Designed miniproteins, single chains, continued (4). Designs and how they scored, part 6

Each design is a single chain, and the fold is of that chain. pLDDT is the mean over its residues in the fold that is shown.

## One batch from the design tools (miniprotein)

Design m12176
Fold by ESMFold2-Fast:
Structure m12176 (fold): chain A 63 residues (1-63)
Amino acid sequence: MADVAGAGALARQASLAKTKEEAEKYAKEASRVARESGDPGARAVAGSGALEAQKLQGAKAEI
């Protein structure tokens, strides 16, 4: 579905972001798109993408 695909694409952009601010921006946009669609599936995809982005950012900032 277009909304799920859109949220997924934004979540993917968050994981590929070079800066934390870009990752946060894409994650927020994914959540916004999912919320506007009202689709629980879109929200789930956005949430998974946000967690994946946080995981990758955490790995990059490893002590």
Scores: mean pLDDT 65

Design m12177
Fold by ESMFold2-Fast:
Structure m12177 (fold): chain A 70 residues (1-70)
Amino acid sequence: MRSVEDYLREAKELREKGEELIRQGQALIEQSTDEAAKKLGEQLIQEGKRLIAEAERILQELIDIGLNNV
């Protein structure tokens, strides 16, 4: 069964991973003059944003469950 605790933990992990990828991508873009490294940095930023969006989706599901089951 899905627990609120499990959802909160998953959302936190996704957000932290997303923020880490954005930081790594920004560092690659700022520190490199290589076009391939800059492109990789941009891909890391986009992936990080996607993970943060998934965390937000999980939080919205928790709100919906709370409203429907209370």
Scores: mean pLDDT 79

Design m12178
Fold by ESMFold2-Fast:
Structure m12178 (fold): chain A 61 residues (1-61)
Amino acid sequence: SVPQLLERARQAIEAGDYLEADILLGVASLTLAVNADYSLDQELNQLYAQARQGLQEKYGI
């Protein structure tokens, strides 16, 4: 489920596994798009921002 994908992404971010988080968020984003579900859009965008910040700080990308 999408809520479980977002929770796994959050845990990956907390562990410093930003690449894993990015992959999980990509799967969640595609699933939400197929279902036209906008209720999780704010959480998805917040987690993407955190993953991108971590990727920039850890890998310089």
Scores: mean pLDDT 77

Design m12179
Fold by ESMFold2-Fast:
Structure m12179 (fold): chain A 74 residues (1-74)
Amino acid sequence: SMERQLALVEELLADYEEALRRMEERGVSNEELRAQSETMIATLTAMMRSLQLPEELQQALLARVRELTERALA
């Protein structure tokens, strides 16, 4: 179901936000944060492909990853 698929993606995004927070606490470079974002985008893209999510939803979820990364870089 879409509800189940969205719950799985929400959990992944929550884990990513927590990972970014821990990286900030460690004082990692902006370059390392960007590399983590690229890895997350690749992981999320593979997951969305497997779940056969609509393109519009895929774009929205990728935008959320970018927003979380930008907040961590600020």
Scores: mean pLDDT 80

Design m12180
Fold by ESMFold2-Fast:
Order: sequence, then structure tokens, then C-alpha cells
Structure m12180 (fold): chain A 111 residues (1-111)
Amino acid sequence: SEAKEYAEKTKEAAKAGNIEEAKEYAEKAEKIAKENPSAEGYYYAGEAYKALGDYYESIGNIDEAVEYYDKAEEYYTKAYELDPSNEKYRKNALEAGIKAGLLRIRQVVSK
């Protein structure tokens, strides 16, 4: 799947710290998912945005981490809505939402 390819490229670029490249690949994964909607396509858009969230959390940029975890939750949820039998999609949506929620709480309690 082309969406899977771009999700994998996003993860590799983010892990290397090449964040502008990672963002470009994530946007390509999202575009593919939107132009030809499928559970798998939405799942890989979620995977790409989760990789960006993980990167921004790792460098302490909480606002961007929350933004990308919210996008990951959105796309995992769309994947689950198209394939409700795949509990991995639901689990990943819940985990992304929890991650964003915990980061929001951390930001509020940090003076």
C-alpha cells in the first residue's frame, strides 16, 4: 500500500530528526487515505501522524505533540469505523487519545 510506504518513510525521517521530510511524508499518507478511503489507508495516516506526535513529545514540544496525536486518533477512529472487527484500530485510537489527554494535563500543571 502506498499509504503504508509513506507512513514508514514518516517514521524513519522522524526517528532521524528530519522533521520537515517527516511532515511531507505524513501529508502524502493522509492525501492517499482521503483520495481513496479505506480502513488500511486511514490506519497508515494515523501511524504517520503518531510518529510526528512521538517526535514532538521526545523534544518537549507539547503543543505540536498534542496536535499530531489528535490527528492520529482521528485517522485510527476512521479506520475502526470502516473495519469494526479490527480491534487494533480501536486500541490505537484510544492510545493516541489518552496520550494527547495526558500531555494536555501535564501542560496545565507545569508552571
Scores: mean pLDDT 89

Design m12181
Fold by ESMFold2-Fast:
Structure m12181 (fold): chain A 79 residues (1-79)
Amino acid sequence: SLIERLIGIVLRAIGLLLDLELLVKKEPENEELKEILEEAKEKFKEVVEAFRNEDLEKAEEALEEMEELLKKAEEIVKK
């Protein structure tokens, strides 16, 4: 159902935020990682709003942006 897909997106978004928070905790001096986490928190708000509005397309767009932020953070840590 639509609502089950939306719930899955919200749960995935929570997981992405937790992964980003763990990266920030490993490198607490890294201001770029903190900025990425703050941007991801704003995208998470967009996921929650899309869930409330039952807007699957907007939820998927916001989740994809959060996934790109995690990829960026992981590449910073690999250096």
Scores: mean pLDDT 88

Design m12182
Fold by ESMFold2-Fast:
Structure m12182 (fold): chain A 80 residues (1-80)
Amino acid sequence: TKQAVANAVAKALIDLARKADPETGQAIREALPQVVQAILDAESKEEAKARVNAVIDSLPIPQELKEELKARANAIIDAA
């Protein structure tokens, strides 16, 4: 289900947030509701990835970590 995919993406992002510094980790956790909603509102896997990527790209965190978060989220969405 879309909810199961959203939960899997949220869990993966939380795991990455735990390895980050506290400020960066907090920014990722605060974005989780938007990431979950982006997946639930999407009509296709392509739309889900585009919406999730847009949320991650808006975060005040390092570019390298943005790419890692997007790669992990996209892999989970594609596997669904």
Scores: mean pLDDT 87

Design m12183
Fold by ESMFold2-Fast:
Parts: C-alpha cells; sequence; structure tokens
Structure m12183 (fold): chain A 83 residues (1-83)
C-alpha cells in the first residue's frame, strides 16, 4: 500500500472507463493522463514500467491490470474480426 499503488490504481481505472465509454482506440497515455490529472510523461512512464513488469503488482492494482489486459485482448479480437 503506497502512493505509487494508489496512482497505478487510478491510471488503470481511468483506462478501463475510457475503454468502456470511448473504445480501445481512445485508450492512450494522453487520454489517461487527462482523466487522472497527471502529465502524459508521468503516465507513459508508469504504464511502461507496469507493462515491462518493473513494478511489483498486488491486490487491486493486479486485479485491474489483469481486467484491462483481458478486455483489451477481447477488443483487439473484435477489431480484427469486424474490420
Amino acid sequence: MSRREELLKRILEAALKILEEEGIDAVTPRRIAERVGLSQGTTSRLLHKLLTAQIPLSGEVLKLFLELGIRIGIEELKRAVLA
């Protein structure tokens, strides 16, 4: 339980909401940064570290990361099939 985990949770929750409201093409570091009130650079750096497993994940952050990954996978499949 840290400031970084709380921040990652907010970033992942924002990404999930953008995905639900605007679709996968809207899920960008810029849009996420805008929604959480962070700089694009900070958001991109944290997402990069998360995706490259440079940050240990636990609890709600791990749950949100897995949920986002599953939903992105489904949306990528839909895009490939429907386009």
Scores: mean pLDDT 74

Design m12184
Fold by ESMFold2-Fast:
Structure m12184 (fold): chain A 117 residues (1-117)
Amino acid sequence: MKTIDELIKEYEEELKKDPNNVQALINLAGAYFLKGDFKKGLEYVAKALEIRAEQGKPITKEEALNIKSAILFAKNITGDERLDEVIKIIDEASKTNDPEKLRELAEKLRELAKTYK
């Protein structure tokens, strides 16, 4: 049975093949949130938003739900209220195709990542 660390390694190998693979970035972010590494989780979500900005596309509803589910699980375990702001940013990212707005949301995620150890 695959552990969360084995899943992380698998998604990192997919990113090595295609650094712009948004699905792999989102899966990797979710795995890091479940592992409690919120800094890495946030950095991977920010990169996914930056790639979607270059593509002129929003984060899909399915991608947003996947990330929000992992974040809600992490919030229930940790009680970290900063994760509410992350959920709001992800929801906004799923509703906009404006590249500048997506880049602004990615920057907010990177700033939140700096608040974690």
Scores: mean pLDDT 84

Design m12185
Fold by ESMFold2-Fast:
Structure m12185 (fold): chain A 81 residues (1-81)
Amino acid sequence: SREEVLALAREFTRELVARIRADPDTSVEEVTAAINEFRERLEALFPETPEEFLDQLALAAYIVALEQKADPDAEAVFPEI
């Protein structure tokens, strides 16, 4: 379901933020690779999910990860979608 896909994206993004906070040297390339791998997993598990929704979730995770890298003193959070 859309809610299940959204819940998985929120959980993934929270884990990604935790990883960046634990390892500030995590590169943009590593972040991008993790997000792409997660998007592919969502597409495989939920093949009928609209492409636009998958793109929206991937973009949201990417923005949150970049915010976390830019401001390590604040904990970045997944937006309300």
Scores: mean pLDDT 85

Design m12186
Fold by ESMFold2-Fast:
Structure m12186 (fold): chain A 61 residues (1-61)
Amino acid sequence: MTRVDADLKVTDVVPLTDGRLAVSGTVTVDGKEVDASAILPEGANVSVGDVVHATVVLREG
């Protein structure tokens, strides 16, 4: 798994037990849409369908 700063197209938002948000979606890497996830801090204003700039973890590899 590789961590990169990218524009994440949000498809799912799951609140974590510590108040942070686990977000899943896709990023475009090398012309391909790749599944990615990020953890956002407590109080982050994000919804499904948003594009957020975040440090994401790529799921391919």
Scores: mean pLDDT 77

Design m12187
Fold by ESMFold2-Fast:
Structure m12187 (fold): chain A 87 residues (1-87)
Amino acid sequence: TAEEEKLKELLKEVRRLIEELRRAAPEDFYSILEELDKKLQELGEVYREFAKVASKEEIEKYTAEINELLKEAQEVAAEKLAEVAAA
């Protein structure tokens, strides 16, 4: 579905932004973090629409992927924030 394609592209973009955040210089941290926050909000909206038309198995699969990405994003952001604060 169009919702699934959009969800997959957003998951790809979020993964890319997490890696950019992980490698970010202190001066780039806040701009990348803001972009990541916006994409995560969009991901939540797209996921809600996807969940209305998806099978139980698809919902379980993408929920697991999203939860893993959210955890990774939080860990990377916290680590980088400590690094930026020390700079």
Scores: mean pLDDT 84

Design m12188
Fold by ESMFold2-Fast:
Structure m12188 (fold): chain A 115 residues (1-115)
Amino acid sequence: MTERFKKLKEEAEKEADEIAEKYGLSGPQREVLRQALLALKLLEDMFPNLTEQEKASIERFKKELIEALLNKDPERLRQLAVEARSMAIFAENLGYTELAEVFRKLADLLEELAK
């Protein structure tokens, strides 16, 4: 694990904890947020020159995730898990091992929460 990864993980955990406290999210929901925010921060760090459309897609994913967690919507959570698995495969094929592991962990947590 790199120093950059550690810093982004700490930032993601802090942001996730603030959101979880604000909305009264459970430990499992908080862990989903931590992994999701870490994945998004890794994406932005790896691709600092994202287009406005790509940035909007990241913000949409974040919003849809928070809404799915608040509404405990198992169908939406499963859809987000499929998207996370697709991103994990994409990242792995490009050699972004740390990003792939985070998306894989996110997908697993989303699938467990959807049950």
Scores: mean pLDDT 83

Design m12189
Fold by ESMFold2-Fast:
Structure m12189 (fold): chain A 88 residues (1-88)
Amino acid sequence: PALVPADEGARLAELIARLTELLKRAPKEAVLRVTGLVIRAVGAAVEAELVARRLGDPNSPEARAAARAAVREAERLLEEAEALVARG
């Protein structure tokens, strides 16, 4: 069973996969910083899953709001990672 709403869960998985792909392409001096952004994105996804689990319904308005917040954070972290890789 999905621990977060299906649409937001799929988006989070896509964003984390893109961050992980950027990590593989990062210059050596950016690797540690990009790794930190990956960890933060995973942390945001885990927090959304904990909210959904506490509520017992991943499709509740509160669970969806938490999942959308995690997606926004992951998108921000991806933009930061892209800027780091482009700068190095």
Scores: mean pLDDT 81

Design m12190
Fold by ESMFold2-Fast:
Structure m12190 (fold): chain A 62 residues (1-62)
Amino acid sequence: GMAAENEAKGRRAAASLREYLESLGRPEEGRRTAEEVLALYRQGKSEEAQRVGLTGLMRVLR
């Protein structure tokens, strides 16, 4: 169902963002961004989750 799909997508996106930002030397940013993205996916706000994830990544990549 949608809830299970959102949970799976959120967990995968959060894990990938956290690992990638940590690999760039930004573990705190990775943790915060991952937590926000997962929370938004769990709320069914997939578009907002994607925007938050992208914004966090862009801030680190500058």
Scores: mean pLDDT 82

Design m12191
Fold by ESMFold2-Fast:
Structure m12191 (fold): chain A 91 residues (1-91)
Amino acid sequence: MIEEHIEKILKLAKEEGLSEETLKYIEELAEHVRKLVEKNPNLSKEEIEKIIQALNETVIRLIAAEKEGKSEEELKKIVEEGKKRLEEIVK
């Protein structure tokens, strides 16, 4: 189920030793996914898998950006691009 996958991602992100700010962005993405799934109860298994993949890829991108010393503006851009990608899957 989507919630079990979200909990796993959040746990792994905390174990990566990320800043509190980056963790907050990851939690914001997780909440956005929860709201999208709640709003779209007829999602197929394939669509749910695409949502999980998009969330994972966005989280990996945030981790990489923090390790590269990217600005908060770049991190926010990654979060917003990730949210748009998630919304496109449910269209």
Scores: mean pLDDT 82

Design m12192
Fold by ESMFold2-Fast:
Structure m12192 (fold): chain A 86 residues (1-86)
Amino acid sequence: MLEELEELVRRALLAGGVPEEEAERQAREVREYIASLPPELQEPLAEAVRLQAEAHLAKLAGDDALAAELAARAKALGDEIEAALA
């Protein structure tokens, strides 16, 4: 669900030191952007964003190995989406 993704992104931004109002705005903008895409791109991009947010939270928790793995998976999905849009 896009609402759960928005909340996850907001939490990751807040944990990273972004001010609350800016984190809320950026999380909403991410959700709105994903919702504006063709349906076939919404799920892959939402997963890529989720993986990136979880990677950030893992890094802040000190789990560098998990953070690197999740970030690499997010990048691979992002690269596939970019290739599909080109």
Scores: mean pLDDT 83

Design m12193
Fold by ESMFold2-Fast:
Structure m12193 (fold): chain A 90 residues (1-90)
Amino acid sequence: MAERVVEEAAEAARRRALDALERLMGGPLPPLELWSPELVAALEAPAREARRVAAELLAAGASEEEALRAAEAVADAEVARLLALLEAHR
């Protein structure tokens, strides 16, 4: 069960990052095979942090609701950081 919640948080974080990038680009994103390694790594950061936070909270005895809420908050922060970085360089 814990693994499912962690993966759910990571998947949601990745989806939020993709949606944000699509909005920033003004259209559909190119296939992942055409992305730079740096952009792929940046996309992975929200999912990685969401997975870490959800796993840590669940291991500490937090509820699924608490873990998902905290993972969502950290994913949103990482997505905002990614968008700010991309806008500053364009």
Scores: mean pLDDT 78

Design m12194
Fold by ESMFold2-Fast:
Structure m12194 (fold): chain A 60 residues (1-60)
Amino acid sequence: MVLERLSLAEVDELIRQLEEARRETERSNRPDAEANLQWLDRQLERLEAVRRRLLEEERR
């Protein structure tokens, strides 16, 4: 799945999935949990930026 042609609904669903994965990672007692949380946070930031651009397009 590429971010270039996602709908608002798809982006919102991906954000929700990543937020859930982030919560599950926080519950885990894995030595690499912090690195996984950083990666998920970065992905969420990218999706939030895409979501904002799609919201601007929706206003048209």
Scores: mean pLDDT 75

Design m12195
Fold by ESMFold2-Fast:
Structure m12195 (fold): chain A 94 residues (1-94)
Amino acid sequence: SGLGSAESAVENLRKAAEYAKKKDESKAASYLTAAGINAIASGNEEIVEIVTETIRKADEYMKKGDYDGAAEVLEEGARRIEELVERLREEGID
């Protein structure tokens, strides 16, 4: 389901945030890649846009060595998608 894929994107963004806090850029990047794939699989353009923006911002913070900033951006992105998924679920979209 599209919403199931979106929920997987949320999970993977949160996993990326955990590894960013640990300064494990390789694992963080792997979870960001998974989140991007899940966003595309959701079939929802707004979810793809939020995830893409979130990944870009997190990557910028990690390149600066600001892993806490990267994690905060990823957690905020996950929250935005959760709110959108709840709205879409209320609209009967899956």
Scores: mean pLDDT 89

Design m12196
Fold by ESMFold2-Fast:
Structure m12196 (fold): chain A 53 residues (1-53)
Amino acid sequence: MEEEIERAISALRGAKDMGHTDNKEGIETIERFLRDAGISDEAIEEARKIVGL
């Protein structure tokens, strides 16, 4: 869980820095990629809160 959250934070922060989280489609694309990589919805949700999304 902890490692999943860290991986999700890194991906979401990177996407945010590149402006890919300014809209719903960008966020959904990153979240789908994380799910495909085996990261849980719970870890993604927690990472979103930490990143401020």
Scores: mean pLDDT 78

Design m12197
Fold by ESMFold2-Fast:
Structure m12197 (fold): chain A 76 residues (1-76)
Amino acid sequence: SVRDLLRELVEEAIRTGKPQTAESLPDAAGRRVTVTPLSDTVVELTIEGRASPAVIQALGDLIKEYPDIAIDFRTE
């Protein structure tokens, strides 16, 4: 699911300190997502194009699961 993919990208980015990219989001018409770790607790999440309702819902769920992680969300 979109939520599971975003969670995995965020956790991996924080764990490795390296940007993580998925070439397409499930249910999101093949849009690319990149998670860039800015620190151990801050990530920047960039999606090519517009965020779908599924992505917005997944971000809300992720914020609730990881309240100690700040997610800065961008669309491009």
Scores: mean pLDDT 76

Design m12198
Fold by ESMFold2-Fast:
Structure m12198 (fold): chain A 85 residues (1-85)
Amino acid sequence: SDEEDIAALEGGVKRLLEAEKDPSQRSKAASLLTAIAIQAVGLLEEGRYDVARHAADLLEELSKKLDPETAEIVRRLAENIRKAV
């Protein structure tokens, strides 16, 4: 279920990044990326390290499709999660 929740958020981010020409879509993508990070932190607290690591890897891959400023923030979130696993 946690893996399914993260996969749903991933699908949402990918669809919004494909429509990235609208500033409102960028804000929505940032909100979903934050939701993935929050989910990963919750999974770390529950000892679900494999799913948390998967979420961190996903954030890093999605960061490659972002503007440089947002990409840096998302990469830092992914690295912090990965170091906590």
Scores: mean pLDDT 75

Design m12199
Fold by ESMFold2-Fast:
Structure m12199 (fold): chain A 62 residues (1-62)
Amino acid sequence: SEEKKRKELEEEARRFAEGWYEGLMRATGNKPISKEEEEKMRERLLEAARKILEFLEERKAK
């Protein structure tokens, strides 16, 4: 179902964004960031992850 597919995509996006954030922080030497800046960055990464995963799903086209 579309609802199940959307939920799975959202969960994948969340995991992808979390890993992306951790990798980015490690690469930048874990520079101190305010809670507000962290939340904003995580939100932006989640939005980007959703778009990337949507693009990949479209590309599968099997």
Scores: mean pLDDT 76

Design m12200
Fold by ESMFold2-Fast:
Structure m12200 (fold): chain A 73 residues (1-73)
Amino acid sequence: SSFTEQAIKFLKEVTKKVLAETSNPEAQAQIKAETDAAIKDIEKYKDDKVKVVNILTAAVLRLTGILLDEELA
């Protein structure tokens, strides 16, 4: 659906910005893996808008957590 396409597009844009904030290859690999997993889950639950929003929100929080863990290490 257009809603699911917009959710995936938004997540990809967030991922691009998050990747730009780190030069650590390990953090970049984790960010990419989390994004890929979240996109697959969004596509799996595409007919459930509430689940799509929850998956998207959780993914954004996980990506932010990876950056915070890098800064604290």
Scores: mean pLDDT 85

Design m12201
Fold by ESMFold2-Fast:
Structure m12201 (fold): chain A 76 residues (1-76)
Amino acid sequence: SEIDELAARIEELLEQARRAVEAGDMASFNAILREIQATVDRLMALLRARRDFETARAFLARVLEAMKELAELIAS
């Protein structure tokens, strides 16, 4: 489904973001962050249209946790 494809894409982008941070490639990291934002916005719009607020909340919590891990990695 489109929801499953978008969720998988976000996981791929989060992994790419982590690798960019580890490589010190902040230009790639910033580009990946913009793509994550666009993909998350699309996924949230689909879940909202389906009134699937529980899945939306769970997914948003997952993304926020991943972003915290990236912020900690950058701060290290």
Scores: mean pLDDT 86

Design m12202
Fold by ESMFold2-Fast:
Structure m12202 (fold): chain A 70 residues (1-70)
Amino acid sequence: DIPEGEEIKELQEKLKKLGYLTDGEVDGKYDEKLREAVIDFQEDKGLESDGIPDEKTLEALEKAVKEKEE
């Protein structure tokens, strides 16, 4: 299932912190820009690049954000 509203916004904020999205792209919508950012992140991390924020993608995002905040 594709997350909606606040869950999408959290995903966008994490991608923004890592440089895959800009402030103007944190709109709480699962659109083409968000899908593209997820694919770019997945490719950079060597994950399956399907644009779906699955458990592995979310875990990799959380880890990358924490490493950047250290």
Scores: mean pLDDT 75

Design m12203
Fold by ESMFold2-Fast:
Structure m12203 (fold): chain A 100 residues (1-100)
Amino acid sequence: SLIDELEELVKELRELVDEARAAVLAGEPVPQEVLDRILELTRRINELLAELLNDPEFAKRLERGNEELERLARTDPELFVLAAASYVKEVEELIRELKE
């Protein structure tokens, strides 16, 4: 189901965000492939959320958020990781609500 796919993607995003955050806290560079995968997962999760909620205006808001994350990934990787950590927490909370 779409919810099962969403949960698997969010689980992968959580693991990658935690890895990236640990690197930032250690003062180590985050590998580009990790940043790229976080961005890819965020885009796919937003696509599934838009499909599940069937709300075009919500989909537009998610796309604007993706554009900002893409900008941060290029200009400020540390701030990108912090923004992605906030995003994954919000999505995890939304999924819990959708399952109730």
Scores: mean pLDDT 83

Design m12204
Fold by ESMFold2-Fast:
Structure m12204 (fold): chain A 96 residues (1-96)
Amino acid sequence: MEQAYEHARRALEDLEKAIEAVKAGDFNTAKSYALEAIRHANRAGDLFEKEDPEASRLLMLASFLATVGLSALDMGDKETAIEAFKGAKELVERAL
């Protein structure tokens, strides 16, 4: 379970960095952090699946919402991207 918590924590950190990058107008850096957050959230969700199915569900939803944020960045929609990444962050926090 420690590996699952470590991946969830890294997803949280990467989502915070993605939000900061969007606010700075650095969309390439924001996309990079969002992709790493998605990887970590998916890995954490997979690891939680048997021991904590609710945490797994929250992490998979966070991954999906971070993907919505990436799509918003491709459309130049900073506000939607920030709200999506914040929502993903809240879901990861609830899983911890």
Scores: mean pLDDT 88

Design m12205
Fold by ESMFold2-Fast:
Structure m12205 (fold): chain A 79 residues (1-79)
Amino acid sequence: SLAEKLRSYLESKGKKPSQEALDYVAEKIGDRTEFSEEELEYLEIAINAYDRAKKLPEGSGQEALKKAADENIEKALSI
């Protein structure tokens, strides 16, 4: 799955993404199965932003990080 591919990529870089962040990003990308290194870098930023949002209470800070995740997913999809 895309979530498994993203996990393997991030773990190879010493990162520990949550399953929830991986699933969120994978759902927004849809049926794409192949990504360039540049696209993967944007997806790494998106996953990190979503994981940071999960650690905050509901409010403007969480919303800003979720927006940052969505913006970086859009950048990946635009390459």
Scores: mean pLDDT 82

Design m12206
Fold by ESMFold2-Fast:
Structure m12206 (fold): chain A 69 residues (1-69)
Amino acid sequence: MKKTYRVVPKGGDINEVGDQVREVIEKHGGKVDNISSNGLFTTVVGDIPDEAIEEIRKLPSVESVLPGG
């Protein structure tokens, strides 16, 4: 079942955060169906393992990760 998450950056380089999020998800065997960024957060949709989310939360560029919906 597809999951949605919102990734909030720790200050402003949203493109860098989006690339890091994709890499971590794919590293953990997940798949990104869609990734989109605005001035506030990055939204990710796909097959996202819990282990990938925990690694994303630990990134220096990430303030928080929230379930989407």
Scores: mean pLDDT 78

Design m12207
Fold by ESMFold2-Fast:
Structure m12207 (fold): chain A 80 residues (1-80)
Amino acid sequence: SPAEQAKKALDAIEANDEEGIRKYGPGLLLALHLKDPGALKVVVERIKTSPRLRELAEVFATTLAALGHKDAAKELRSIL
C-alpha cells in the first residue's frame, strides 16, 4: 500500500540507508503527489515522533507545500 511504501522510505531515511532511499523514495513521492491520506499521515506522525527525521522536517514541509499539502506543511513547521 502507499502507507507501507511511505513507512519503508522513512525507515530508510531514518537509518541513512542510501540504497533503501533510492528504492522506496520514489514511491513515497508518488504517494504524496497523488494525495494519499495514509502516506501523508505516516510522514507527519513519523517526523513528529522521530528526533532523526525532525532534522529533515523543513525539507519535508517544503516538499509537502509544493505538492499542495499546505496544512501538513504548517503542522511540520510547528515542530521545528
Scores: mean pLDDT 82

Design m12208
Fold by ESMFold2-Fast:
Structure m12208 (fold): chain A 80 residues (1-80)
Amino acid sequence: SLEEFKKAVEELVEEAEKKGMSMENVKLAAERLRELFPSGAGAAAADTMLAVREKHKDKPDKEIAKAMKEAAVAVVEEAF
């Protein structure tokens, strides 16, 4: 469901934030999202997480996490 997908995005981004918003930790979260939602939407949301990390790499973890949740959730909502 859309609600389960959005919740998974939010939880995976929060888990990555707790570990530190490094590219390695974001890649692990993105891979997990692809496993949970093996669809075009899941792939697009995962790719969005990686793109946000690269774009905001110089920002504090909390700002990267906020931008990542907003962007990835928007991709999920657009897919439904």
Scores: mean pLDDT 84

Design m12209
Fold by ESMFold2-Fast:
Structure m12209 (fold): chain A 86 residues (1-86)
Amino acid sequence: SDLEKIEKTLQEIDDLIEQGEKAFQAGDLQTALDYYTQALQLTQQLRQWILQNGLGGDQATTQAFEQELQQRIQEAQQKIEELKKL
């Protein structure tokens, strides 16, 4: 049950990242930012849940996802600001 919940949530995070990547490549930077922000929130919620339940194994994976998503968010925000100047 707990493992199934983790696997399902990780799949949802991956799906959001894929949606964000597609939007970013299409030049829809606001949509990309929204997807990456949702993915980051889910990743943070999953990490807190794992910590509270002592399930430790995926903590490093969720931290890596948080770092990746923070970078993607910063890149999208920077490009949005660049486009606003045009």
Scores: mean pLDDT 76

Design m12210
Fold by ESMFold2-Fast:
Structure m12210 (fold): chain A 59 residues (1-59)
Amino acid sequence: MLDHLRFQLEQLKERLKDLESRSLKDVADELGVSEETVKKQIEGGKKFIKELEKQIKEL
């Protein structure tokens, strides 16, 4: 596996865990966005993580 892809995957997983461990309201208030925006960011993060994991597995 390429080290930089693994590094990106770990960073994304860390960010996703942080977002999921906190209440949507707290994250939304901190970022100055809606809870819906936070939910979309979490969903986008999950999709991107799956894509990166697939790419790494195929290497």
Scores: mean pLDDT 76

Design m12211
Fold by ESMFold2-Fast:
Structure m12211 (fold): chain A 80 residues (1-80)
Amino acid sequence: MKDYSKLSPEELIKEMEKLLAEIEAAIKAGDLATAQKLLDQADELMEVMVKDPEVPRRKAVELEARLTVLRMRLFILLKS
């Protein structure tokens, strides 16, 4: 996987927004396996972001909330 610890705060935010969009696209396409893989990548990126003091707390909370909603949507679909 990419070494997220070498990314700037702005690059971390951009990469997370990209992953969130890709997860939503995978869910809409019914590609639940790809959605799960991307969620795992987003979880690793989020761990790096929450440890970075230069990432704005408000932005980190926003992205974490969006990630949680997508995780819940995938969970519901996997049960269906």
Scores: mean pLDDT 82

